# Designed miniproteins, single chains, continued (2), part 25

Each design is a single chain, and the fold is of that chain. pLDDT is the mean over its residues in the fold that is shown.

## One batch from the design tools (miniprotein)

Design m4834
Fold by ESMFold2-Fast:
Structure m4834 (fold): chain A 73 residues (1-73)
Amino acid sequence: MEKIIEKIKEILNETKNRATEEDLESLGYIMKLAIEEHPGDALKAILEVLGIPDEEAVKKVVEELAKKYLEKE
């Protein structure tokens, strides 16, 4: 799990110069909504963007980040 979160931070840092924990939590919530609205398609797109072929691991990370986002607000 931690390795996947670090990989997401690396990708965001290349784009934004820096990724925060709040950025990851917000992104996780958005990804969770996309997967709920478009099962399969959104998950496939996320896997391609992250370069991580493990659907189960990515889905688990997305749910953990979304949970943290919802717990705070």
Scores: mean pLDDT 68

Design m4835
Fold by ESMFold2-Fast:
Structure m4835 (fold): chain A 64 residues (1-64)
Amino acid sequence: SAAELADWAAMSEKQRRNRLISLKGLKEGIELLEKQIAMYKETDPERARRYQRALEQNKKLLEG
């Protein structure tokens, strides 16, 4: 949900890492964020920007 994604974006890197038990869970979160960005980019650009920032942080967690 949108509220769950906002909570993900507000979490620290450590808290997000702990919640994502597996690499698969992190990849799922990234896919969900990409879909939400696509949905909101035209209707709510501020929300899309917040999700974009969360996406970038999650991608860094996936790479590091």
Scores: mean pLDDT 72

Design m4836
Fold by ESMFold2-Fast:
Structure m4836 (fold): chain A 83 residues (1-83)
Amino acid sequence: DWWKGLSEEERATLLIERARAQEEAAIEEARKLGFSEEEIELIKRMLKIRFEQMERARETKDYSAQTAAAEKEAEKLIEEAKK
């Protein structure tokens, strides 16, 4: 698909944008579901760590490997949240 035609830098940028949108959506959903302020703060901290990893990958010369690692880690967090 079109995603495979993008450069490594472009893919890293899109993943960071997706992570930002997912962070905002996750926080809003948690608020709607009645999560406590302490639980929301924990979610924010976990997402901040993910963002820092993705930003670091964007600034390095090896975007592909580091971006893939950050994406896998983020998928684990999302999967655990669903269960």
Scores: mean pLDDT 66

Design m4837
Fold by ESMFold2-Fast:
Structure m4837 (fold): chain A 98 residues (1-98)
Amino acid sequence: MKKVKVTVKVTLEKETPFNRAMAATAIAVSAAEAGAQVVKADRETGTSTIEGDSAEIIAKAVVLAEQTLKRLGAKSVEVEGETEEDTKEVKKKIEELK
């Protein structure tokens, strides 16, 4: 099965260490709920890399995370896959879930 890996970059309105930690936690919890896992998290850049068995699982994780991140004052949530094709597939699935 082709595993999909994407990097989620969150820009917060208030970039505090606490808010960045909460954003990383929100992504980790949402990934676990969707059936994905966090492979890497970098609080300094506000990025988390998540891996799942399909673009649909990753999209579900991102949508769940965005709901919590918006409450934390996220200005943007950017998603980038390892390839343009993976990025396109995940973004398409995110739009299907909205």
Scores: mean pLDDT 80

Design m4838
Fold by ESMFold2-Fast:
Structure m4838 (fold): chain A 97 residues (1-97)
Amino acid sequence: MLEEARELLEQGIEAYKKGKYKEATELFGKAAELAEKAGDKRLALISYALAYTAALKAGDDETADEYRYKAVKIYEENPNEEWAKEVNEAVEKATAG
């Protein structure tokens, strides 16, 4: 559900700010999967990009590459400069701390 995806996204941001990067990766990844299932490609893109960023911080390059691939695929299928800006803003907001 989209509400559950948004709640997981917020929980992931809090986990990231607390340095719990592995937990943040799992929360962002779950949020992205729920967003995809609901057809919200914009939220899925943002959530996969955040999962990628968290996985890099966790030192999990394999998981990071998987989420980067999923984010890139969504963007290539739906090129949108506004979504790219929102991804950058979401990453900046999550990493500011």
Scores: mean pLDDT 84

Design m4839
Fold by ESMFold2-Fast:
Structure m4839 (fold): chain A 106 residues (1-106)
Amino acid sequence: MEISLEGEGDEGVEKVLDFLEALVRQARAEGKPIRFKLTVTDADGKTYTFEGEFPADQADLGELLRSLYEDLKARGKIVKASVTVREEERDGRPVLDVEVHIEAEK
């Protein structure tokens, strides 16, 4: 299954974050680990990519994502966010692949 959500402006970005928090809670309830890829384009046009794996019992991914959002928002205006979620099987177990793109402006 593939789900994609995109939001622009403050309200659109907040909806993307709320969706991510709901996904993290669902993954933990289902015992599914999350493979996370975050791509950020900052206000200077520079692009950064962060990747990680979070086991199903990881409590802090949603908190970490919100902290990153607040830090980016403090440094500039977040104008766009998008998320794509795919369910894949690795080594005979279901895994959620989550890709997030965030774009900021001065």
Scores: mean pLDDT 73

Design m4840
Fold by ESMFold2-Fast:
Structure m4840 (fold): chain A 87 residues (1-87)
Amino acid sequence: LEKLLEVLEEGAKESLELKDYYGAGWAYYNAGLLYEKLGELERAIEYYEQSIEQFRKALELNQGASPSTLQGNIDKSEYRLELVKEK
């Protein structure tokens, strides 16, 4: 599990270096899910917030997916964020 987190965090960093905000959004979302499964709720919150930020940036730049798909990804990350905050 810790090894998978390393891969996801490295992937997010690489995506940001390439200005691939869509890819970074998904990497952060998946890291958030994994931290949530580990019970690391504060870390999960941080990564879901980063996921939302990167998908919003992709939406502003019309990058990686349609606006409706990007909004759906933002909504998904926001839904997970609220669930974690209720724990």
Scores: mean pLDDT 80

Design m4841
Fold by ESMFold2-Fast:
Structure m4841 (fold): chain A 94 residues (1-94)
Amino acid sequence: SKALLELFKRLSKSEDPYTQLLAVQAGLALIYDNNGKISEEELKKLEELVESLRDSEDPAVQFMAALLLDPRRPDVPEVLKELLKRLYELYKSK
């Protein structure tokens, strides 16, 4: 969806962790709608958002990020599951 892509691009520029959570959700929805297709630009922005969320000390942000990125959620498509594993490993790294 063009609207989801524009929303993702706008929200991904925010330094606010709650807006960054919405950006990740919009990016995942965009990739879902495109059968797992992701551009290098989209992947880079998702990775930057996940690293920013990883560095947050807000317990609510930590809880929501862990839920959003959990690749073990049932009903996750196989193509999206591998991306979620990568993002979740990045989130847990350090």
Scores: mean pLDDT 81

Design m4842
Fold by ESMFold2-Fast:
Structure m4842 (fold): chain A 63 residues (1-63)
Amino acid sequence: GPVLTLTEKQRAALGIIRALRAALPEPVSDEEFRENVLKLAKRMEKMGFTVEDAEAAVDALLA
């Protein structure tokens, strides 16, 4: 896939979602994981992350 240039905030989001995927009790599909992260992105807005930050981070993780 393309090499994505992430902002520092998007790299922080990538670290969080990477850790979340590793902590899951069983493996999930890339699509299911993407949907779960995007659903949580609205709650992450309280921490200053946007849906766009979450999408960029997921795309970087899955590429």
Scores: mean pLDDT 72

Design m4843
Fold by ESMFold2-Fast:
Structure m4843 (fold): chain A 81 residues (1-81)
Amino acid sequence: SKLEEVKAEIQKKQAEINKINAEIDKIRDEKLKELVAKNGNTPKTVVEATKEANKEAEELRKKMEKLGKELAKLQAEAEKL
């Protein structure tokens, strides 16, 4: 059925999103660990780590944004079926 096809696409997109999110989280965690070791665990260090992690993960974040929009559209379609 059309609903089953849409659900399969949702599962596939969710799996892709989960994999990219894990890669982004790893970049974020590694950068935070690096900067905390150098500067201490402070709000300023967390902000700097986030900024640097965002630069390193720029292309992954763009892919995540695109997949998130695609997933949202598929979820909206499933609700109408």
Scores: mean pLDDT 85

Design m4844
Fold by ESMFold2-Fast:
Structure m4844 (fold): chain A 70 residues (1-70)
Amino acid sequence: SMEGTILLTRALALMAEADVAIENKYPKEVIERILKELRETLEQLRAAGVPDSVIAELEERIKKLEEYLK
């Protein structure tokens, strides 16, 4: 769906922002904001009927980002 495509593009853009923030050692609050937006986008992707395999891949990437903040 068009909605699913837009949301997936948003999720990928947020992932890229997180990678840049980590590489450049941005403040923890920047990464926490991105993670919050990623979690919100993931729930919207589930509601839009995006395949479970795609959701699982994104969730694994989000978990790795959350581990970085520990």
Scores: mean pLDDT 85

Design m4845
Fold by ESMFold2-Fast:
Structure m4845 (fold): chain A 68 residues (1-68)
Amino acid sequence: MLEDLTKELTEIQKKIQAGDIEGAIELLRKMVKKYKFSKETAEKMLDAVKAGNITAAVREVNKELARQ
């Protein structure tokens, strides 16, 4: 689970670095569905990715995992 999460976050980061914010958002939406993140966490991650801030998105993932 953690390894898969890290791989998916890395792919989102690559899309952001390439300037493909829409592609990063699509990957994030797939990740949210796969891991069943809360709507609140999903919205915060989506906002972070739209801002190009992968570090903020990772922080929200870590908060969700700590809650589980």
Scores: mean pLDDT 76

Design m4846
Fold by ESMFold2-Fast:
Structure m4846 (fold): chain A 74 residues (1-74)
Amino acid sequence: SEIEQLKEQLRALLDELQQAVANNAPQEQINQILQQLQAVLDEVGKLLFEKKKYEELNELMAEVQAKLQEIAAS
């Protein structure tokens, strides 16, 4: 489904971001990953508006935000 594809993409990008930060990757590389992550989050936002699947997509948004905070704190 569209939601499962978005979950897979977001989790892959979050893992890539976490690894890049842990390996002290150049800021340009980190910014590229963040841009890709933002593009997928924009797609999630469109689905929240159009499909009104608030519970599932709000849980995904909360998961992403919590993981980003965890990565930033590391």
Scores: mean pLDDT 83

Design m4847
Fold by ESMFold2-Fast:
Structure m4847 (fold): chain A 64 residues (1-64)
Amino acid sequence: SMMEEQAERIVKGMEAMHAAGVPERAVRQMAFREAKELGIELDEEAFLALDLEAAKQAIREAAR
């Protein structure tokens, strides 16, 4: 679906930022903002407490 395609773009952006040495907290904050702008519903406090891999999966699951 279009939402799942947008979620994968966010995840790829997270991976690119992490590979570029951006701190994981900043990667999660960027991903949360992009998900919110696209209407992907995430609990902010819970999401920002996840590690990077769990955060990527949370975005994918929320977009289903």
Scores: mean pLDDT 86

Design m4848
Fold by ESMFold2-Fast:
Structure m4848 (fold): chain A 65 residues (1-65)
Amino acid sequence: GPAPPAPAPDVVLLDRASALAQAAIDAGKSNEEIAQLIADALAPRYDVTAEQILTLLNQAAAQTD
């Protein structure tokens, strides 16, 4: 099969943000706090806001039910 491409720096940043989010979830942080943490990690590259991430987290939580 085709070889997977080498991970871009943005993939490493997303992986780190995901790990931080998981740790925050395990610590019982609020969705707002988790959203702020993810936004802070991603903002330099993706120009995302904590409000946008909070909306996605709330939507994902509703779908998991």
Scores: mean pLDDT 69

Design m4849
Fold by ESMFold2-Fast:
Structure m4849 (fold): chain A 92 residues (1-92)
Amino acid sequence: MVLILNVEEAEERLEEIKEPTVVYVDREEDLPRAIELVEKNDNVYLGVRYGLFDKIIELGFTNFDRVIGIPDVPFEQQEEYIREQIEKIEKE
């Protein structure tokens, strides 16, 4: 099971996260906060749209096994894409 949260929701629930959880980031200003959440909880993955991927690298985050790149697709398809990527990570 995969839980998809925004940065604010993940910050509030960080101690409760025991399952694979993707923190979805669509705003560059939220990247440092989301990266901190990934570093504090091994179950947290960083979900970012492709336009923000270079910014993750610029911030010094190199743990790409914890990053899910989200393509520029309709929102309804983004959740399915995230689930498929997490399933692949769990199998590798």
Scores: mean pLDDT 74

Design m4850
Fold by ESMFold2-Fast:
Structure m4850 (fold): chain A 104 residues (1-104)
Amino acid sequence: SMDGLERLRQLADRLSDTNPTVAESVRLGVRGISTSTFQTPDMIELAYKLFMQSSDLASTVDPDKAKQIKDIGKNMYTSLMNGDIPRQSIYTQQLIQLLEGFAS
């Protein structure tokens, strides 16, 4: 949702000075979700790469959360490739909630 993505952008801005690695991980996740809305093969591949980069950055701070980002990102990729809109919605919401967890 626009509301969830906007909250994540604001979170990344708030974290930029104190935790720049987490801020960039959140920004990459947001970019991945936004990119996935175009649903072309090239954009699906780009979204996947952005989710993997988000996970890789998060792994230096929170390896458990990074693994969850990676797992959700892979599931999102599969659902995008299959045109599974209900699964795409579920994984998008799960990723938003997971990234919001960096606020704690």
Scores: mean pLDDT 89

Design m4851
Fold by ESMFold2-Fast:
Structure m4851 (fold): chain A 88 residues (1-88)
Amino acid sequence: MGDEKKTLKLEEELDGKKVTVETEVEVKDGKVTVLSTTITVTTPDNKESKVEVKDLFDIQHKGYQATLAGKDEEAEAYAKKILELLKK
């Protein structure tokens, strides 16, 4: 079939921390769709922290849409969820 899934991986070191970004994409009829993105941050003295950007991006996108619709309380709730995902 014309459907193909691929994983893209990017590694970068920032201020002694190792950041790994893994993005799963689907290619169909020359169009690329992002299915999920996972960000892994590893510190020299601490364990890994993983954030699945699909959930983070979906929450952020819903928060942005709520802001555009003037639903400030809903947008604030999504912002708090993003912070919870970034900081345990």
Scores: mean pLDDT 60

Design m4852
Fold by ESMFold2-Fast:
Structure m4852 (fold): chain A 94 residues (1-94)
Amino acid sequence: SDSENQRNREIAERYYKQGVALLRQGRFDEAIELFKKAIEYDPMHYKAVFGLAEIYYRLGDLKGLEELEPLLSRIMITEPNAVQDLEVLRLTSR
């Protein structure tokens, strides 16, 4: 239902914010799990996809980045200005 979708988007946003906090602490495995939960609740949550991409990039996980490529390509088409959020996350993750 639409109300369920709204609730799921709110849950995804909370998981995303927790993931960003763990990313700032260098707790990458825990941050990955929270970003994955955010995407599970809201597959359109591009900031959580960017959070995963940032961690995979920092860890040199090329396979993880390759698996995210279709989602990243879709995001760049639907949200072309979203790359600004990735740069902010990268700069504030330390």
Scores: mean pLDDT 79

Design m4853
Fold by ESMFold2-Fast:
Structure m4853 (fold): chain A 89 residues (1-89)
Amino acid sequence: SMMEERRRRAEEAKREAAEKTKEILKRDPKNGTRYAAEYVEKLARENSPFEASGAALGALEAMMEAGVPASKAAGVAISGIGAQIDKEL
């Protein structure tokens, strides 16, 4: 079904974004949060709202697991999906 396919794509995007965000933070802890923000913003611009939402959640969770304060991690995720929200209004 279409709903199952959208769910799968969102879950895949979430996993991919989580893995990529963890990799970025391990490579460059000092600038990793900025690079993660850029990655999420790029995905949000290039993908559907479902995939963009999944990616933002994956990045948020990965940043929090890496010890980034929840407020900073949320800011990165919100920035990434902000452009997508404007397109839907």
Scores: mean pLDDT 74

Design m4854
Fold by ESMFold2-Fast:
Structure m4854 (fold): chain A 87 residues (1-87)
Amino acid sequence: MIKEIMEELKKIAEESTLDQIDELIKKEKNPIVRALLSLIKSYKEGNVTSWTAASILITGADFDGEDLQKILEELQKILEEIRKINE
């Protein structure tokens, strides 16, 4: 699960613009996903430490398997929205 979450975050980082990430952060209701998107934005701005911070957040939090699955599903939805915008 953690590996799949980090892989989706990497795809979001690679396939999105900074402006697209800003709009995604504004409309995101899940506070953990919003925090992850903010760290990805920081990473895209040149702060490589933000990638490590994102991995620490997802591995260090008291998440069960259901919480991690919901995070993964939300990130997958975000990636699909980015891909639709880029068509």
Scores: mean pLDDT 81

Design m4855
Fold by ESMFold2-Fast:
Structure m4855 (fold): chain A 78 residues (1-78)
Amino acid sequence: GEIEVEITGLDREAAEQLKAHAEGFGGTAEIIEGDPMKVVIRGLDRAAATALAQMARSYGGTAVIYEDGEKVEEVKPA
């Protein structure tokens, strides 16, 4: 199905690092300015999405993984 990862709680440097990693996995990433700032990642398989969610957590962010519009995983900071 279609995988989407929505990440919040990052500063801009961490958001840009995750964007680069998502693009390296063959996905697309958009940084959406706001309070909170969001990073929306598309076009990944589930394994790559999970890896990026864990990376976001290590930066202090929260990640939610959607498959075909359904929330399948939520990764919160420790």
Scores: mean pLDDT 84

Design m4856
Fold by ESMFold2-Fast:
Structure m4856 (fold): chain A 56 residues (1-56)
Amino acid sequence: DEKQFNFYVNFLLSLNEFSDDVTRERFRQQFIEEAKAKGVPQDTLNKAIQAYEAHQ
């Protein structure tokens, strides 16, 4: 789902606004766990994470 993919990528990119690496990683992990708990397809989540990593 293109809209879900774009939403997750933009959310992950927004974590770059936090100055503390530990805080950013905690929010990232919480988001990933919540997405999995809500039944977001693992493939969609993995693609969003890969896109986020490519923009680092």
Scores: mean pLDDT 69

Design m4857
Fold by ESMFold2-Fast:
Parts: sequence; structure tokens; C-alpha cells
Structure m4857 (fold): chain A 63 residues (1-63)
Amino acid sequence: IEEAVERLIKELGLPESERPRIRARLEETIEALSKAFRLPPSEGILRLAVTIVEIDLQYELNS
């Protein structure tokens, strides 16, 4: 999860101060997806969560 947070910060050019917010959002998304799919937090769930968070952040930055 830390590697995913680092990647999102670097790819989107976000300041280090955003790290806790991005981590929290990613953790919430992983939990929601695990519950919805009835799967443990696996690599697949993590990848999907990262994609969703990236899209949401990209939308916010372009608004």
C-alpha cells in the first residue's frame, strides 16, 4: 500500500502533505472493494483500488 501511495503522489505531482489523505482514501477503497467482492485485500483488490483512487484524484485536479 505504501508503494501505491508513493506512486500516486509522484505520478500526479502532489505535495508530500497529501500523503496521509491519499493513504486514507486508498485504505477506505480497499476495504469497500474487499467487502463488495467478498475477497480478502489481495493484489487484485489493491490494483483496482489504486485505479479508482487515481481516477478520482485526476478528476479533482482537472476540475
Scores: mean pLDDT 77

Design m4858
Fold by ESMFold2-Fast:
Parts: C-alpha cells; sequence; structure tokens
Structure m4858 (fold): chain A 83 residues (1-83)
C-alpha cells in the first residue's frame, strides 16, 4: 500500500539521520519495490518514488558512491523537477 511505502521511507530517513546508511538504503529499496508492485502509477506514487530516489542519492553520497548518487538524483529530478 501507499501508506506502507511511506512508513518504510520515513523509517529509512530515521536510519539516515542516525548515520546508519546501509539500513536507510534497505528501507528505501523496500519502499521503492512496494511502489513498483502497484498496477497503477498515480501522480502521488511518482512523487513518492522521486523522494525515495532523492534520499537514496543522499545515502550514496554519504558513502562516497558519487556515480550512484548522481544517477539517483537524476532519476528523482526526472520524476519531480522541483527536487
Amino acid sequence: SLEEARELLEKGKEYYKEGKYEEAKEYYLKALGLLRSQEEHTEEIIRLEAEIYYNLGKVYEAQGKYELAEKAYELAKLLDPSL
């Protein structure tokens, strides 16, 4: 569900704030997988995917994985140009 995906995203953000980057990434990928399993892709789902990619970019950047961070940020901006 969308609510479950949001809860996973928020848990990932919590781990990121704690410096637990691998746990943050795990929760972000779980949220992304859940959204991608939906049969319909609403504007709300697309914006939530954008936020997940943005936060994945932050994790990769914190880990020194700059090429992965760039790709994640580019995907986030493609889905939501305001990011």
Scores: mean pLDDT 86

Design m4859
Fold by ESMFold2-Fast:
Structure m4859 (fold): chain A 61 residues (1-61)
Amino acid sequence: SAREALRARLVATALAYKELVKPSPEEQEAVIRQLAARAKQEHGFSDAEVAALEAELRAAL
């Protein structure tokens, strides 16, 4: 689905950011929160979809 594709792109973006800038754990957590907030506000993710995205981002980062 379009939302599954968007979720995959958000995870890929977070991984690219980690490789390029090597953020601290605190900066990584800020990025996770920002991406989750954007998924909810800009793309209409449900609370369950946001929780799943945050779990995937934390596992990847």
Scores: mean pLDDT 80

Design m4860
Fold by ESMFold2-Fast:
Structure m4860 (fold): chain A 67 residues (1-67)
Amino acid sequence: EKAKLQEELLRLGQAIAFAEMIRWVDGEVSLAREAARNLAGIDLELPSVDDIIAALRERERQVREQL
């Protein structure tokens, strides 16, 4: 329960950091989608890196509220 939420927070943080790095280098949105799927286990078929970062941050907020 708590340990699983903390692990999900760590994975979300890693996905957000990678997506922000992709944004910084003006990278492909497909790379941000793959980061969300592979690191956080979330399928986000969103049109921009900013939208993907926003969705990941919203999920992180929801997980933090459960702790």
Scores: mean pLDDT 82

Design m4861
Fold by ESMFold2-Fast:
Structure m4861 (fold): chain A 93 residues (1-93)
Amino acid sequence: HMSAKEAAKYAKERGLKVGVVDHGGKETAENMKKIFEDEGVEAIARYAPTDEEAEKAVRELAKQGAQLIVASTEVFDAAKRAADEAGIPAIAV
């Protein structure tokens, strides 16, 4: 479990494109995307109110080239399952 800023530094050091999955709302997801972009990391954000939407969001983010999934704790287990299926690492924030 990392802070969003620590996750952004991790992704930047490795040149990873980040997919953000956030349970809190569209505004919260966009705010997290901005944290990654401020650190120079390419990020795509998705709001996921349920486990099913989190799994769907991860699959779409994988198709869009996400190399790291960053998910809010509430939907992390669902996001990690879908990320594991796509061969992408996932971290909770």
Scores: mean pLDDT 85

Design m4862
Fold by ESMFold2-Fast:
Structure m4862 (fold): chain A 91 residues (1-91)
Amino acid sequence: KEALLAVLEEVARIIGEATGDKELEELLKEIARAEVEEAPEEEIEKLREKAKERLEKLGLSKEERQALAARMAPALEALTPAAQAAYEAYE
């Protein structure tokens, strides 16, 4: 649980750094916690809507989105095995 949350929070931090939007970073971290803690779906959807609206307002171009994805890829690759190992340990 904590290992998975740490991975998701790290992804949120990378997005925040790449976009320069601290509020988006905090929203993504809140979504990660809500999902890991199995909060009511209605609550999670409201947070997702806010994050989506924030991302749309940033007006990222296709090139900027590709650059962001490339920046996130090493962190996801590094942290995904840890998250999967934690998941399998509890399965």
Scores: mean pLDDT 67

Design m4863
Fold by ESMFold2-Fast:
Structure m4863 (fold): chain A 76 residues (1-76)
Amino acid sequence: MDEELEEAERKVLAALGRLTDAEVRAIFGLPADATKADALVRLPTVTDPAERRRIAEALGVSEETLTLAIEAPKYR
């Protein structure tokens, strides 16, 4: 369980790290001055399955991986 959560979080963070701030803004619908940190703050608020699927596809991760990364704080 813990290893799966840690791997999911690492995959999502690595995907965000490969993107520019502009690409992350487009994926999360953030304003022009927003950064990757703002995307990380928004990530736990994404509860809609369709929105999670869209973000996962844009990041190049599975929907399951994104869901585990979002839920990781609940297990710490």
Scores: mean pLDDT 75

Design m4864
Fold by ESMFold2-Fast:
Structure m4864 (fold): chain A 91 residues (1-91)
Amino acid sequence: MMKKVEEKVKEIKKKIEENTLTDEDIENFINFIKPIADEAYENKDEKTQKKLKLLIGEVQLLLAEKTPEAEQSVIDKLKKKIAELEEELKK
């Protein structure tokens, strides 16, 4: 399952970089991720939960960086959270 999540994240990131992301793309991504996140939470699978948070955080950061009105404080918080999750996943 995680490979499918990573593939979907790559697709969304490509659309953000190409400035072709639609509201439908966001909705489809959320609908795909939600049951996987819910299952990881119910199973207390902390590693999968952290990996999903990292991947979602990377998408949120990229989208925020492409949004001119995005607050710098939000971007900085997302970068910090991503760095912390990457460090935790190395252990």
Scores: mean pLDDT 79

Design m4865
Fold by ESMFold2-Fast:
Structure m4865 (fold): chain A 70 residues (1-70)
Amino acid sequence: SAWEKEFEKRQDDALKSFEDLGYDQAFIDKLKAKRDDILKGYKLVAEMLKISPEEMFKRMKEAIDKFLNG
């Protein structure tokens, strides 16, 4: 879905930032390997809170965007 692709893009942007800061490739690869597990955990937490994963992503996105642009 569109929100899952935006979530993946934001994670990719964060991984690129780690690469730009000089973190080693083994560390980056470990983070990439856990991406799917992180997304699954995110969806599980949304279900536990009785909200859609899309709604949870929206709330998290708004909080991050406020932090970065506030």
Scores: mean pLDDT 74

Design m4866
Fold by ESMFold2-Fast:
Structure m4866 (fold): chain A 89 residues (1-89)
Amino acid sequence: SAAEELTSDPELLSALQTAEEYMLSNKKTSLTAKELGKLLGVSESKAHHLITKAQEILGLSVNGVLTLEMVVDALTLVGINDIKKAVEK
């Protein structure tokens, strides 16, 4: 399942948690691979790989842009994040 694929990749989960905190704190709705790479201290290519992997696991169109909705959905799916649960109950 998507949840099992996400939970088996601690680097990806850590990246998504960091991205969510940054996006919520800065009222950003999306991050490019370059922006995510700067945030995580990794190369743009590595950040792009993390974004596309998350998009593939979630069954989304692969476009290399990380959206806040995508991050919230992924973290909610693995039980780390309750923000969507707070909104939708």
Scores: mean pLDDT 78

Design m4867
Fold by ESMFold2-Fast:
Structure m4867 (fold): chain A 80 residues (1-80)
Amino acid sequence: STKEKILQLEARLGLLQMYATVLLKDPNATDAQKAEIKAILDQAQKLVEQAVQSQDDAVIDQAISFLDEAWARMKQIADQ
């Protein structure tokens, strides 16, 4: 259901925010890496807000897909 998708989306955003917070506090992270992480987090927050406001399944699915890509990219940054 749309309600279940939104709850899943908000939970996934919360996990991404927690991971980003840990990465941004890493003393070995470069300024460029921190800037990229912040940009990804800002975009994720905007897409989630848009999905919640619109209640459109296609917009919600797009936001979920972006969160998956954002998580993978943050992990890739952390591993380099």
Scores: mean pLDDT 85

Design m4868
Fold by ESMFold2-Fast:
Structure m4868 (fold): chain A 90 residues (1-90)
Amino acid sequence: MELLEKMRELAERGLTGEEILAYLLGRKVAEIEELAELRKAHETSTPEIKALQAKIRPVALEAAKRYEAGELPEEVIKALEEVGKELEKK
């Protein structure tokens, strides 16, 4: 599983659980961008995919900035919790 493999790599570098979660949230943005690019190339870009990317991307980017500033909006906290649950899901 991709999440577990990345988590192992980050843990080997000495990152904490919170830092790993922040990284994985940012990685979700990259995964959404790759999906949207593939959709466009195949002329199957749907408004749903673009709407999802528009919702997740600013939340993930804002999370990174506010996490560094020591504050997080509720939407970002929920997103981090969901990523944590995915790690436990295996």
Scores: mean pLDDT 52

